# Ledger of designs, part 113: designed miniproteins, single chains, continued (4)

Each design is a single chain, and the fold is of that chain. pLDDT is the mean over its residues in the fold that is shown.

## One batch from the design tools (miniprotein)

Design m15924
Fold by ESMFold2-Fast:
Structure m15924 (fold): chain A 65 residues (1-65)
Amino acid sequence: GLVEGAEKGAAYASALSGGTGTVEVKGDEATLTVTGPDGKTYTAVAHSGEEAFEKGRELGRKAAA
């Protein structure tokens, strides 16, 4: 579901970037925040587990750059 997809996305982003990924879930909305090792933050909002996972991957790629 949403929580599982968001947690997996955040974990993937952390692994990919070498930084940290966090998730806040409110109702049917997940906010993913990824902080790169340089301290720069990236955020995305998702409304499904699949969307949350894909957005987590995108944020991880940005943070790794």
Scores: mean pLDDT 81

Design m15925
Fold by ESMFold2-Fast:
Structure m15925 (fold): chain A 72 residues (1-72)
Amino acid sequence: MAERVREVVTQALLSLGVDEETARKAADFAAEMAAQGYTPEEIRKKLEKEISPMAAGAIALAVRAVLDAQAR
């Protein structure tokens, strides 16, 4: 799970023009929070204070997509 979150979030941020180091750090942070059981909404709210609301929203959508793909 965490690796999938890192991959999807990194790709989403790179597509938005975020540099590689910033994208990696944000992806690592989102993946760690998701691995600890935080919901996409909780991750978005935490990140809104650390980064832009637009970037936080994109990260939360990516995390939600990964979790939805794992739901059975």
Scores: mean pLDDT 76

Design m15926
Fold by ESMFold2-Fast:
Structure m15926 (fold): chain A 90 residues (1-90)
Amino acid sequence: NMQEELKKLSEEARERLEELQRRVLQAAGVTPDQLASPEVNERVAQVTLEFADAGAEASKVVLEHGGSQKGLEEARRILEETFRRLEERL
């Protein structure tokens, strides 16, 4: 079921984005109860936008492949590669 697979992909993407945001804050030494500096907030915004762009591309790939397993695999690869690239820049 394409809708169920897309939902799972969206949930995985959301969890990865939340993890990236947490890692940005941790790398900056921000605790959960502190306000982040403008520079740190800008970095959180940057990784959020870049990951959102990757999510849009991943969704397009799934649609272009008609919801096939190959399309889903390629979409997950895009998300994972983007996650690793953003994580390396922290």
Scores: mean pLDDT 80

Design m15927
Fold by ESMFold2-Fast:
Structure m15927 (fold): chain A 74 residues (1-74)
Amino acid sequence: MVELSEEERETIKAIAEALRIIGDFIDANLQAKKIPDPEQREAFLKETQAEVDKRVKELIEKYNFKKLEVKPLP
């Protein structure tokens, strides 16, 4: 049974989602390196960066990181 506070549970969930976003971003960068056309590679990287930015923004909004940023520093 989880005896963690709600804030600690949210932090763990946020970390898990952040790691997934990072993993997807790394995979996308590796896929981009396989694209022989430099223009298509740049377009793919731009699209990937936009998607990552959107997902990070959604993560911040979902877990209200503006409040969490103060709590990790006692």
Scores: mean pLDDT 72

Design m15928
Fold by ESMFold2-Fast:
Structure m15928 (fold): chain A 85 residues (1-85)
Amino acid sequence: EEAEKAIKEAIEKTKNVLRSASALGQQYSTEEEAIKAINDALEKSFEPGKKAIEKGKKEGNKELIEAGKKALEESEKLIKEAAYG
């Protein structure tokens, strides 16, 4: 439940970032500029995943740690797909 919530929060935050990146992506004519915008957005979208990992470590909850890692990886993948796809 807690693990699932962390993943859902990360995905929803990433979807909002994807919409913003999609709208602004047309203004970037270089891959470097797009990557910089993605990295700035990733830092903000990673917060739910990072919090899940920290909580999991404090509680010894391996499922929550893995969920947090998956949330971070999913957020990064979705944002990169928006920039390149």
Scores: mean pLDDT 69

Design m15929
Fold by ESMFold2-Fast:
Structure m15929 (fold): chain A 60 residues (1-60)
Amino acid sequence: FDEAVATAKRIADAIVAGNREEARKLLESIPGVGPETAERILSLPPAQAAMQAAKAALDA
């Protein structure tokens, strides 16, 4: 869970910074998150994308 929380925070930070490549890479590193899920999350507004990324990391 500590690793999932750390990953969620890194993804949120990358999204806020506009570093979409890093955010996508981190999302796809989560077990069970494929390219389709990562693209869907990153298509949301930054705040919502960060929330969905956190949920995906914690659900993995």
Scores: mean pLDDT 76

Design m15930
Fold by ESMFold2-Fast:
Structure m15930 (fold): chain A 68 residues (1-68)
Amino acid sequence: SPPSAPVFKVKEEDRRRALTEGARAVAEQLRVSGAPPEHVQRMLELARRGASAEELLEAAREISEELL
């Protein structure tokens, strides 16, 4: 076990990096599932600009609404 430091605290930089990687992973999933290129490009653009969790969730909601 680690002797010190709060292991459950995440730095802002680490969170931002995780969101960017998540957006890229979603874009790849959309691409391999045959989603329209517009949705793939939208997620890649969000990853490129380092979008917030709110922006990523809103984009995912809109894409899901259009695909369902």
Scores: mean pLDDT 74

Design m15931
Fold by ESMFold2-Fast:
Structure m15931 (fold): chain A 90 residues (1-90)
Amino acid sequence: SEAIADAKAYLEKIDAVEKEGLAKAEKYADNPEYKEAAEKLPKDIEIQRALAQAIIEQLEKEEIKERLVKEMGIEEEEAEKLAEEITKAL
């Protein structure tokens, strides 16, 4: 729960960094070093966003599996398969 909340907060922080980076790129468009950094920013942000999303998906799958085992009494192996299907459907 806390780990998922932290990962989601990190994803929101990535969005804020992208917005700030693009605004600075527009402000300093005449600076060649800033322009080069700005050209790399979208790809770097995409990689970080994909990593954060993968972490969220893994943590959500683990929480769903734990709940299926503890609350519904489903066997661990079956719970893992169901958690994967539920996470993929979201």
Scores: mean pLDDT 78

Design m15932
Fold by ESMFold2-Fast:
Structure m15932 (fold): chain A 73 residues (1-73)
Amino acid sequence: SDVSLEATRLTHELVERYPLASREARSQAAIVIANGLLQAQDTPDPQLAEQYRQQGIQQAEQLLRQGQEAALR
C-alpha cells in the first residue's frame, strides 16, 4: 500500500540518524509512522493532516532515540 511504502521510506530516513537503534525500536517506529500517515489520509483538513504526519514522525524519532540511548549503555 502507498502508506506502507511511505512509512518504510520515512523510517529508513530516521534510522540513518539513529543507526544503533534495535530492530524492535525500528519496528515500533514504523508502526507509529504508519498510524500517523493513516490518520492524515483519513483527514480532509490539510493542516490537521500535516499535524498527524508530524506527530507520527516525532513519536517515531523519540522511540529511535530511546533505542539508541539504550544500546549505548
Scores: mean pLDDT 84

Design m15933
Fold by ESMFold2-Fast:
Structure m15933 (fold): chain A 87 residues (1-87)
Amino acid sequence: AAAESLAKVAEAAGVSKEEIEEAVRDPVKRMELLVELGEKHNLFPSQEELDRAREVVEAVRRIVEENPDAPPEELEERLRRLEEEFE
């Protein structure tokens, strides 16, 4: 699963197991960790792609903040649609 791949990458980067478990459970923290690791390891081939990734994280935060009563399944669906827009 993508979450398992993220956990292995984060562990290799020195991120604590507790932080990884939080990222697996929280889609906003997961996105933040992915962007941070990508920037730190120069995985973004251009500044535009890094800026795009940061915009996605900000949009994800707004969706969660505006929909605090939404069940996790609905939030995951909204995040999937957002990823499709920024693909």
Scores: mean pLDDT 66

Design m15934
Fold by ESMFold2-Fast:
Structure m15934 (fold): chain A 83 residues (1-83)
Amino acid sequence: MALSEEELEALVLASLGLMYAGIAESMLSNGAPKEEVIELLEKSIKLLEEALKLLEKAGSPYVPEVRKQLEEAKERKKKVEAE
């Protein structure tokens, strides 16, 4: 499949967003302060939101997958905040 430049940029942003979410999960498991975990999840959410915008503009088949990842990141943030 031919990926557009916009789709490639979006997938890089999504990958970075998932990396920040993974770091946040690791930090939470190690007993890091809630505020630090929330900051990383906010960075993840911002990157995934930008990726989703680019993929939607490109009409990408990856939109549903990135949307799910964004929803999961937002849900994780809400759970951390609910403590």
Scores: mean pLDDT 84

Design m15935
Fold by ESMFold2-Fast:
Structure m15935 (fold): chain A 132 residues (1-132)
Amino acid sequence: DEAEKLREEDLKRLLSVLKSLEEAIKLLEERRKNEPLPIARDFLDILIELSKESEENQKAAMYAAAVIKIAKVSPLELLGFLRLVFPEVARRLEERLEARHAELFANSRKYPGLTPVEQALMDEIAEKVKQK
């Protein structure tokens, strides 16, 4: 309860960085257009798609856009943040991302150009896919 209240206050502050959902989606779309890494581009595409499905997904998209605006993190690093604050949305993102890149995740292939942190996140998704 206390930890949930602190997360809600931090989330409210972070979401206040953006004026609207429209501004958040625009930021995500511009980042997607300028993303050279296909898996990171697909991650952003899925996040934008999910934002149309529920208010919770809209909050997750706004949170991700705010993190990009403040910290200038990579799209794949956003997955780590989403797992902490919106674990259900992160789960759906991972499932759809895995479906689009099923061969790569099934074979635990390394993606060229990823940082060690991004590669660790991709490896974690691949391991979760192998668990029943």
Scores: mean pLDDT 71

Design m15936
Fold by ESMFold2-Fast:
Structure m15936 (fold): chain A 65 residues (1-65)
Amino acid sequence: TPQQLRQQGQQLRDQGNQYIDQGDWKTASQLYQQASQLFRQSGDFDGSRESEQRSRLAEENWRRQ
């Protein structure tokens, strides 16, 4: 259901934020990318876009390190 997909997307985004706090940008990027896909499937295109942008920023920071 769209509601379940959105909830899963929010959970993965929150996990991504936790990995950012730990300095694990690579894992955070992957989690944000997965969250983006779930938000898109749920019809939450704003959530999908935000998560995609966060994923790209996390990848940039990971490659910087």
Scores: mean pLDDT 85

Design m15937
Fold by ESMFold2-Fast:
Structure m15937 (fold): chain A 100 residues (1-100)
Amino acid sequence: SLLERFLKEAERIARYNYLKEKVKKDPSNKKYQEALKTYDELVAARKQVRDLTLEIEKNKDDPEKLAELQAQRDAAVATYNALEKKFDELMKEIEEEEKK
């Protein structure tokens, strides 16, 4: 649902802010650096999905271009979903390691 997507995004933003504070205390930590990089890639992938969705709307009367843009958007959505999962998994590992 849209609500579940919104809540997951809010949780990721909170985790990203927490991660930024951790990186300031331990800037050489490779796992923190990977998680930050993954979040930046996630934000870029989200923008790409949005931009492609807008471009599809502009090209509804061009069936050849629309088919190409739809394929590009499907690929961008797959990339976005993979990055969401990767960020969530990295943050879970960081949170679990801090408890030990």
Scores: mean pLDDT 86

Design m15938
Fold by ESMFold2-Fast:
Structure m15938 (fold): chain A 85 residues (1-85)
Amino acid sequence: SETEELLKKKLAELEKKLAETEASKGKDHPEVARLKLMIGELYAELGDLETAKKYYQEAIKAAEAGGDTVLKKKAQENLEKVEKE
């Protein structure tokens, strides 16, 4: 569908931005945690819950390392939703 194609395009753009941000700012930077959360949300929208779960777990670790308690909580809540259904 056109919506699925748009989501996949956004996903590719965010994955590229994640790689660039990790290279320039380091894996534990809050922006890396935010990008991993956003990528996880897009995979969940596409129905790829296993990949979404992996990105949420990585977002939790990056947010914790960066001291972003708000983003850590959001990633944990998203992870719980994916694990239930």
Scores: mean pLDDT 86

Design m15939
Fold by ESMFold2-Fast:
Parts: sequence; structure tokens; C-alpha cells
Structure m15939 (fold): chain A 106 residues (1-106)
Amino acid sequence: MEERRRRLERLAAHFNELVAEFKTISDEDLEAGGLMGTVVQRAVEALLAGDPKVTIEATLTSAKQAEAFFRAVRALREEGFDVEVKLTLTSPEAQAAYEAARAAEA
């Protein structure tokens, strides 16, 4: 119980910072912010279920969406979640951003 509460508090603090970054950006950046919100919601659901495993399914159509998605996934992994990602990449730009993000983590 205390460990899950502590993880939730750290997750909330981390993503509140990310949300604050989106206050001054374009409508396209707001779409990326919505995707990060979905990732946070899935993490909260997993915590409430008592399961450290989070499965996230997303369709990514832009490089910015791919970058925002990977930033959120990285944050979840840093908090100790086992994140399974099921992605549909519909543009060459999204695919390139995905590969660049994976290379940066290696």
C-alpha cells in the first residue's frame, strides 16, 4: 500500500511537470500531451489493480507524438513499471523518431 502510494506520488509529480511544459505550445503539441495523459491513465489503472505491468497501445502518426510517447514510457520504466508497448506507426517520420529514441536508450 505505501509503496504504491509513493510510486503514484512520484508519477503524478513527474507528469505534472510534463503537463506544465505544454501550457505554451501549439495545438499539435497538445495532441502529444493527450497521448502522455493516456500513458499516465494506464499507469494509474495498473497501480490500482496492484499490477506493476502496464500495457500501452498507441497509433503514432508524427515524430512529435513518437517522442512524447517514448518520454512517457521512459518515465514509467524509471518508476519500476514493466511496460509492454504495442505500436502502430503510420508515417516515416514517426518510424524514424521511434528508431532514434530506441537508439538513444541503448
Scores: mean pLDDT 64

Design m15940
Fold by ESMFold2-Fast:
Structure m15940 (fold): chain A 79 residues (1-79)
Amino acid sequence: MLEEKRRELQEEGRRAAEETESPAPIEVEVSIRDGVAHIRVEADGRGLSPEELRRALEAARRVQERVIEKAKELGLEVE
């Protein structure tokens, strides 16, 4: 069921964002189309120093990797 897989990925993304230390909030949005998972990970960089922005982007990258791994476990192609 696509909706069930989407919810599992969205929950994985929220958990990963919660567990990953970041100077800015990490937001994850997942959609699934024809068995392909589309994952969007964003960090709000407004007001951050260049070093803080770099750390926030690195945190977003780690969150994205966790969600991608979960999507592959669920049999989904990722973009």
Scores: mean pLDDT 78

Design m15941
Fold by ESMFold2-Fast:
Structure m15941 (fold): chain A 82 residues (1-82)
Amino acid sequence: SGQESLEEPLRKAEEAIKRIKEAEEKEEVEKIGKEALEYLDKYIEKYKRVLTPEELEKLEEAKKRIEETTEEKLRELEEKEE
């Protein structure tokens, strides 16, 4: 198949989600989330013409999960520090 491998970007997304959940500081959560989203955005832009609709959807789902996990963790840390 002439399709690009999603193994690395999806692995990096899962690792970022795990690190966000384990982080105890808001700055680290924001940094990890931002870096992971920037990586996925660059990957999508670079491979946009060769990615299948299914592969693009998986990358967009990974991006959404990072965003949602980041927001949830930031809210959790804000509430627990009070």
Scores: mean pLDDT 81

Design m15942
Fold by ESMFold2-Fast:
Structure m15942 (fold): chain A 94 residues (1-94)
Amino acid sequence: MSTEEKIAVLDKLIADLEGLIELVKNNEITDELRQQIVEGLRRGAGQAEKAGLPEAAQVLRDAAERIERLPKEEIIPVLEEAIERLRALKASLE
């Protein structure tokens, strides 16, 4: 995969996480929504790994594990931390 393609994958993952933050802000955090977020993060990790971005995959797996166990009020901070880590990885490729 080219550097341009890797950057495009990181941009998509960042956009997906920003979408999850907006979803959490605009909806009641039910156990079902929490599970959907965790499954979405694990799916994103699989996509990152297949794209040759193992560090991005690890960021998303760590976020999924934390969100699965932490209180509802910690979901947005965890997602924001994941976005910042993915942005740092993107900057390292530019």
Scores: mean pLDDT 86

Design m15943
Fold by ESMFold2-Fast:
Structure m15943 (fold): chain A 75 residues (1-75)
Amino acid sequence: SLKEKAKEYRDLAFKYFDEGRLDEASFYLAVSRALERGIKVTFVEGDESPQERRDKISEAIAADAPEVTLGVPPK
């Protein structure tokens, strides 16, 4: 469910905060907030930069979009 995924990403964000990885922490916190708003976040094969992914999430939240798809590099 979206709520379960939101919790997973929030927990992941806090783990990155504990490790001092602030960029990853901020990214996963943004993913968690989108999921809490009911926005579905889907990861697909792609080569989008971390900046492009953050921009997509920000736009989805601002637009109250039903879903956002983020490209992650293959393996």
Scores: mean pLDDT 77

Design m15944
Fold by ESMFold2-Fast:
Structure m15944 (fold): chain A 103 residues (1-103)
Amino acid sequence: MNKEELYEVAVKYLEELKANLETLYKEAKNLPNRFEFENSVTNSTFSREAHSPEEKFRLLLEGRFRLIKETLKAAGLDEEKMKEIEELLEEVRKKAEEIIKKA
């Protein structure tokens, strides 16, 4: 998969994620207290703990954001498109915080 195809897949994934945030938050209570994130492209793994549904939801999103950014950077995505991805990530964060405040 070339960097342009990865960019398009990432954009689609983030738009779908944004649309499904309320469902994901409702399921947050069923998430494990320990999260492990793997990036097969960079061959890296990291783990974090979260105990509240709000912390689990935020941690899950930030872990996914990190994997997307690391994968796209490893693929050599250009700076302008990386900036567009960062802007989409920020839109998802803002939507997630609005959902948390309403809960």
Scores: mean pLDDT 77

Design m15945
Fold by ESMFold2-Fast:
Structure m15945 (fold): chain A 68 residues (1-68)
Amino acid sequence: PSPDELYAQLQQLLGQIHQNIRDRDVEGALRQIAQAREVVEQLRPQDPEFAAGMLEVLDVMEAAARAL
């Protein structure tokens, strides 16, 4: 995938994670977070600082999902 496609996919996954957390779907949220981590790793060669920061955001989202 192109970097632009990966950024778009990441934005979609972040929206899905927020929706799953709102719906109290812990398993759905964790599944989407795992997919988002894979997309972030694919973006790492293009934008390593963004990738590092986004993994921190995903760690916070995972903690929030597990606290539901």
Scores: mean pLDDT 87

Design m15946
Fold by ESMFold2-Fast:
Structure m15946 (fold): chain A 101 residues (1-101)
Amino acid sequence: MLVEKLKTIAEAVVSGKLSVEEAVAVVRETLSKQPEVSEEVKEQIVAYFRRLFERIREEGLENIDFEELAKELKIFADTLNVSESVLNAILDALVAAALAS
C-alpha cells in the first residue's frame, strides 16, 4: 500500500500534474488538522516532503527505488515519533490531490 501511494504521488509530481508547491501545500493543510503534532515537528515534516518532492522531480520515476523510499519515509516518521495515522493522513491527502489534478 505505501509503495503504491508513493508511486501515484511521484507520477503526479514528475508529470507536473501536482507541482512541488501544491504538494507541500497539501502536506501543510493536512498537518493543520493534527493538533497532537507539535509545530516544530510539523515544520520538519513539511521540509522532509518538500525535499522528497524536489528529489522525485529531478531524478524521475525510473531512478526512484520506491521500496527504499517507503523504508526511508518510515524511518523518518519513527525518528520524529510521528504516528502511522498521521503519516497515512498525509499520504492519502497527497494521493487524492494527485488523482484530482
Scores: mean pLDDT 85

Design m15947
Fold by ESMFold2-Fast:
Order: sequence, then structure tokens, then C-alpha cells
Structure m15947 (fold): chain A 75 residues (1-75)
Amino acid sequence: DAEIAEILAALEAHAASHGETLSAAQRAAIREALATPEGRAVARAWLEVRREAAAAKSDEEKEAIVARAAERVRA
């Protein structure tokens, strides 16, 4: 599944950016979670936030994206 592969690669890249690597057990648990509708929904939401944040030029822009989303929820 291309979507599962994309999510797993993104999670591995995220761990690497913090000087960490996903263990075989963590990778297996992620694949198992992504086999559930709930896990896939959470993963898609996370990927959407990451894509929006990746388009931001600065941490301030990323924070503005999050703040705008929070304002819409409160309004």
C-alpha cells in the first residue's frame, strides 16, 4: 500500500530528524495501527499537517497555521 509506505517513510524521517531510528517493533506496531480505519485517519491528519507545515518558510509561519486552525475551531 503506497499510502502506508509514505506514512512509514515520513515517520522514519521524523525520528531521524531527532537523532532516533524506529525499532523493528515500532515499525510493526505502526503497520498494525495503519491497518485500522482509526489509525489511518490519524495518520492522514498528521500527513496533512506536515504538508502544510513543510510549505511554511519559518517556525512563525508554522505556528500561524496552527493558530488559524485553532481559531476556526473556537469560532
Scores: mean pLDDT 68

Design m15948
Fold by ESMFold2-Fast:
Structure m15948 (fold): chain A 98 residues (1-98)
Amino acid sequence: MTVEEAKAALRRALAEAKTNPNIQNTKFGLWVPPDEAWERAWQEVLGVPRERIEENRALHEKYGRQPLPPEEARARIANATPAEQQAAHAQVALVANS
Protein backbone atom coordinates (compact mmCIF):
# COMPACT_ATOMS: atom_id res chain seq x y z
CA MET A 1 0.00 0.00 0.00
CA THR A 2 1.32 3.45 -0.91
CA VAL A 3 1.12 6.42 1.49
CA GLU A 4 -1.52 8.04 -0.76
CA GLU A 5 -3.64 4.84 -0.74
CA ALA A 6 -3.30 4.67 3.06
CA LYS A 7 -4.35 8.34 3.39
CA ALA A 8 -7.40 7.75 1.18
CA ALA A 9 -8.38 4.64 3.18
CA LEU A 10 -7.84 6.48 6.49
CA ARG A 11 -9.98 9.45 5.38
CA ARG A 12 -12.80 7.08 4.32
CA ALA A 13 -12.60 5.09 7.57
CA LEU A 14 -12.49 8.29 9.66
CA ALA A 15 -15.57 9.70 7.87
CA GLU A 16 -17.42 6.39 8.47
CA ALA A 17 -16.36 6.31 12.14
CA LYS A 18 -17.64 9.90 12.65
CA THR A 19 -21.12 8.93 11.39
CA ASN A 20 -21.33 5.80 13.61
CA PRO A 21 -22.41 6.67 17.19
CA ASN A 22 -21.34 3.21 18.45
CA ILE A 23 -17.75 3.98 17.42
CA GLN A 24 -17.87 7.68 18.45
CA ASN A 25 -19.09 6.84 21.99
CA THR A 26 -16.39 4.17 22.58
CA LYS A 27 -12.93 4.89 24.03
CA PHE A 28 -10.05 2.77 22.72
CA GLY A 29 -6.40 2.37 23.55
CA LEU A 30 -4.08 3.57 20.79
CA TRP A 31 -3.89 1.24 17.79
CA VAL A 32 -0.48 0.90 16.11
CA PRO A 33 -0.45 1.50 12.35
CA PRO A 34 -0.11 -1.79 10.39
CA ASP A 35 2.80 -0.52 8.23
CA GLU A 36 4.88 2.57 7.39
CA ALA A 37 2.36 3.84 4.81
CA TRP A 38 -0.38 3.90 7.49
CA GLU A 39 2.07 5.48 9.97
CA ARG A 40 2.66 8.35 7.51
CA ALA A 41 -1.11 8.63 6.91
CA TRP A 42 -1.75 8.92 10.70
CA GLN A 43 0.95 11.62 10.97
CA GLU A 44 -0.12 13.65 7.93
CA VAL A 45 -3.95 13.31 8.16
CA LEU A 46 -4.52 13.17 11.95
CA GLY A 47 -1.38 14.84 13.31
CA VAL A 48 -0.43 11.88 15.54
CA PRO A 49 3.21 12.56 16.52
CA ARG A 50 5.81 10.00 15.36
CA GLU A 51 7.08 9.75 18.96
CA ARG A 52 3.62 8.62 20.19
CA ILE A 53 3.42 5.96 17.45
CA GLU A 54 6.94 4.71 18.31
CA GLU A 55 6.06 4.61 22.05
CA ASN A 56 2.96 2.50 21.40
CA ARG A 57 4.80 0.24 18.93
CA ALA A 58 7.48 -0.35 21.60
CA LEU A 59 4.78 -1.28 24.14
CA HIS A 60 3.18 -3.74 21.69
CA GLU A 61 6.63 -5.20 20.91
CA LYS A 62 7.37 -5.52 24.67
CA TYR A 63 4.13 -7.48 25.28
CA GLY A 64 4.39 -9.39 21.99
CA ARG A 65 1.39 -9.63 19.70
CA GLN A 66 -0.83 -10.08 22.77
CA PRO A 67 -3.19 -7.29 23.88
CA LEU A 68 -1.77 -4.92 26.50
CA PRO A 69 -2.44 -5.93 30.14
CA PRO A 70 -5.89 -4.60 31.18
CA GLU A 71 -4.49 -2.04 33.65
CA GLU A 72 -2.04 -0.65 31.06
CA ALA A 73 -4.74 -0.64 28.36
CA ARG A 74 -7.00 1.40 30.69
CA ALA A 75 -4.19 3.88 31.36
CA ARG A 76 -3.53 4.24 27.60
CA ILE A 77 -7.25 4.95 26.97
CA ALA A 78 -7.30 7.57 29.77
CA ASN A 79 -4.17 9.32 28.39
CA ALA A 80 -5.00 9.07 24.65
CA THR A 81 -5.07 12.35 22.72
CA PRO A 82 -8.05 13.26 20.47
CA ALA A 83 -5.90 12.46 17.40
CA GLU A 84 -5.04 9.01 18.85
CA GLN A 85 -8.75 8.34 19.53
CA GLN A 86 -9.55 9.32 15.90
CA ALA A 87 -6.88 6.87 14.69
CA ALA A 88 -8.39 4.13 16.90
CA HIS A 89 -11.92 4.92 15.62
CA ALA A 90 -10.71 4.67 12.01
CA GLN A 91 -9.03 1.30 12.73
CA VAL A 92 -12.25 -0.04 14.32
CA ALA A 93 -14.22 1.06 11.22
CA LEU A 94 -11.67 -0.70 8.96
CA VAL A 95 -11.80 -3.94 10.99
CA ALA A 96 -15.64 -3.88 11.07
CA ASN A 97 -15.69 -3.60 7.25
CA SER A 98 -13.09 -6.35 6.74
Scores: mean pLDDT 73

Design m15949
Fold by ESMFold2-Fast:
Structure m15949 (fold): chain A 71 residues (1-71)
Amino acid sequence: LSPVEETIKEALENGFAERKIDGPVPHTLIAILRPDGKVVVLYRFPDGYEVGFSMSAEVAKKELEAKGVKL
């Protein structure tokens, strides 16, 4: 799994996940499972720039299960 997929998996299990990513473009990944059944993913960069997306938790679970992840 990619770091983003691992962070989404942890948010689906625990309601929230945060992961610091090292490398050529360091950033923080944040995933939140909302009460309305959506997963919100944020990429927070060192300069303060934030970009993100949302998806349904059901779609996220299906995509992870298709990759062999047991939730």
Scores: mean pLDDT 82

Design m15950
Fold by ESMFold2-Fast:
Structure m15950 (fold): chain A 73 residues (1-73)
Amino acid sequence: MKSREEIKEESIELVKKGIELYFEKKYEEAEKYFLEAIKLLIENNIYDGLYEFVKGKLLSLFPEKEEEIKELE
């Protein structure tokens, strides 16, 4: 069982990797990392400032994913 802190750190690392891939123009891979990060937070009922940051960043880079995120919530 991972602590809340460890889950948040794992989500941050997934977002960092997603950002790197996006700037490398590996958009499909970047999208997968952002979706994994947001799913990890949702599965653990973490809806704090980190969740809002990850959701905002994902929607700024992939606005077409708004409906998919709503289905995960």
Scores: mean pLDDT 80

Design m15951
Fold by ESMFold2-Fast:
Structure m15951 (fold): chain A 73 residues (1-73)
Amino acid sequence: KSGVEILAEIAKERAYRIALEAGFDEETAQKVADLVAKTLGNSKEMAKKVIEYGKEQGKEEQARKAAELILNF
């Protein structure tokens, strides 16, 4: 309901779409979106957490691509 909550929701929706385009499935794309919303306003931590999660899923290259796209908007 607050402006911060609305921005977090928009960021989460965008991150989900970007993760799917980068090669994550729906379940892992949701996790990436959650990490982006949790780290909103800290781009360094967001990139780190997304790449770390991607490594755990065996998708490090996809995670790097997703983090770069998420940071560039």
Scores: mean pLDDT 80

Design m15952
Fold by ESMFold2-Fast:
Structure m15952 (fold): chain A 68 residues (1-68)
Amino acid sequence: SPMDKINELLEEIRKIIEDESLSPLEKVEKAFELFSEINKLMKELDEEQRKEAQKKASEAFEEVKKAL
């Protein structure tokens, strides 16, 4: 489902944040590509699922900001 794919992409963002071999700029670049994919998938969700996905994406974005 689109929600399952979003959850997989969010886990990939977490792995990028935790990857000590990546520079802050590389983390931002890689995370941006994954957030773009999440945004596309959110258009396929109903209103309730979009609210859940938006909350999770916002939380992941705050973690990316903390990694900078």
Scores: mean pLDDT 84

Design m15953
Fold by ESMFold2-Fast:
Structure m15953 (fold): chain A 117 residues (1-117)
Amino acid sequence: MAAEIARERMLAKFEELESHMTLSEEVRENLETFIEFVERLSEFLGTVPDDNDLAAVEEALLRKLSGRKPTGRPEIVAFIEGLEREEVEEALRALVTYTLLTALLEALKRQEERKLA
């Protein structure tokens, strides 16, 4: 059930992103990959990951992709070490895409607030 809650939250966020910007097919595919990744992570952890969990996952993915051993929380390290090389690359691309779009959404909202003030 944690995976289903995570999926619903991600879908709501993507709808918000689409209301502020046009997403390319490649970006949509990366976001769909991110939903699948977060679902798998939620099932592994038994809970919906928060922003701190996602930050720890990003660091572990970056370390593994760079040929370094993942570090941090044992549960997150175990999850990331269980991933194949291609899954690490896809997960990192998806997570980076989500993070950048979220930052862009926040910037666009701030610009809109300044115009209305």
Scores: mean pLDDT 78

Design m15954
Fold by ESMFold2-Fast:
Structure m15954 (fold): chain A 79 residues (1-79)
Amino acid sequence: SLADRLAAAEARIRRELAELRASASPEDQALIARMEQQIQDLIAQARAAVAAGDEKKATHYLIFAESSVTLLRMYKTSS
């Protein structure tokens, strides 16, 4: 189900953010915390869309949350 996909994606995102925090300098902790808040907001919007039965909107927000994690990972590994 879409709810199961959302739960799996949220668990994966939480793991990836935890790994980024574990390897981050103290200075990067603030950036990661800010990006984590933005990603959590996108996941909350995806959950609201699932509750409303709007699968298209839920998928849209989920893609943006996953893309945000990917960009953060690239920022940390491509420097």
Scores: mean pLDDT 81

Design m15955
Fold by ESMFold2-Fast:
Structure m15955 (fold): chain A 80 residues (1-80)
Amino acid sequence: APAPAPSPFEAEVQARAAELRREMEERGTPPEERRELTLRFSLEVIAEAIKRGLLSEEEWEEILRALRETLGLTEEQLLE
């Protein structure tokens, strides 16, 4: 279930992931480019999480779950 009161960072990540997915679908982005864009997004999310001190195992898993559900990618694909 979605968090009843998500943190600003969690909401931002989920919104950005949804926007990226829509952009890729609208643009007709090939699978390989979709993976590249998703990896770049994931790296940006990781960098932001580090900067904001959001390194807890639970919050990191929440972010990865949101990316998997929104972009349809597995954790392995996101960290590839």
Scores: mean pLDDT 67

Design m15956
Fold by ESMFold2-Fast:
Structure m15956 (fold): chain A 55 residues (1-55)
Amino acid sequence: SPREELLKVLDEIEKLRPEMKKTVENIKAAANTMTDEQVERALEILKRILEELKK
């Protein structure tokens, strides 16, 4: 599901940038209040962030 993919992307961001742990936790909390469409949009943005962090 997009929500499960969002959580996986957030976990990978935290692994690459441990200093972002609190930001990741805040986004996970916000995701609980998001609609499926909002989750899909957030997932696309976070995937782009993850790819930038891998450089």
Scores: mean pLDDT 84

Design m15957
Fold by ESMFold2-Fast:
Structure m15957 (fold): chain A 67 residues (1-67)
Amino acid sequence: MKLENPLSAEEIKQRVEEALAALEAARAAGDKIKETAYEFTLLALKVEIESLENPSELEKEALKLLE
């Protein structure tokens, strides 16, 4: 498979930070629909995160949440 315009490391980091914050807010609010939607967003980002040579602590936390 070929990604013609792959996400940069900075774009991956930003999307992970936004998705984790939104997931935490949804869980705190008890919004199961939003919680599930943001979990799927993180799952879609999993391949990109795993392709990083030097993932941040936050990105490693996102991978653990997808276990």
Scores: mean pLDDT 72

Design m15958
Fold by ESMFold2-Fast:
Structure m15958 (fold): chain A 61 residues (1-61)
Amino acid sequence: GDEVDFIQQGSDGKPARLLRPDLLSNRFAEFFLKESSPEDRELLLQQMSPEKRQYLEQALA
C-alpha cells in the first residue's frame, strides 16, 4: 500500500501525525524522519511502537 497515507506532516504550529504508525516500514519511517524538523521528529517517534522508536533513534543518531 501507499505509506504516505499513514503520515500527516506538521505545518503552521500543528505537529506531524502518524495515522497508522504500525504499518510504516522502518526504512520509510527513517527517510521521512530525516526530512522532518527536529520537533516533528520527536512527536512522530512518540507515536510509534517502542521497538520501532528504538530502531529509529539509533538510525537517526
Scores: mean pLDDT 63

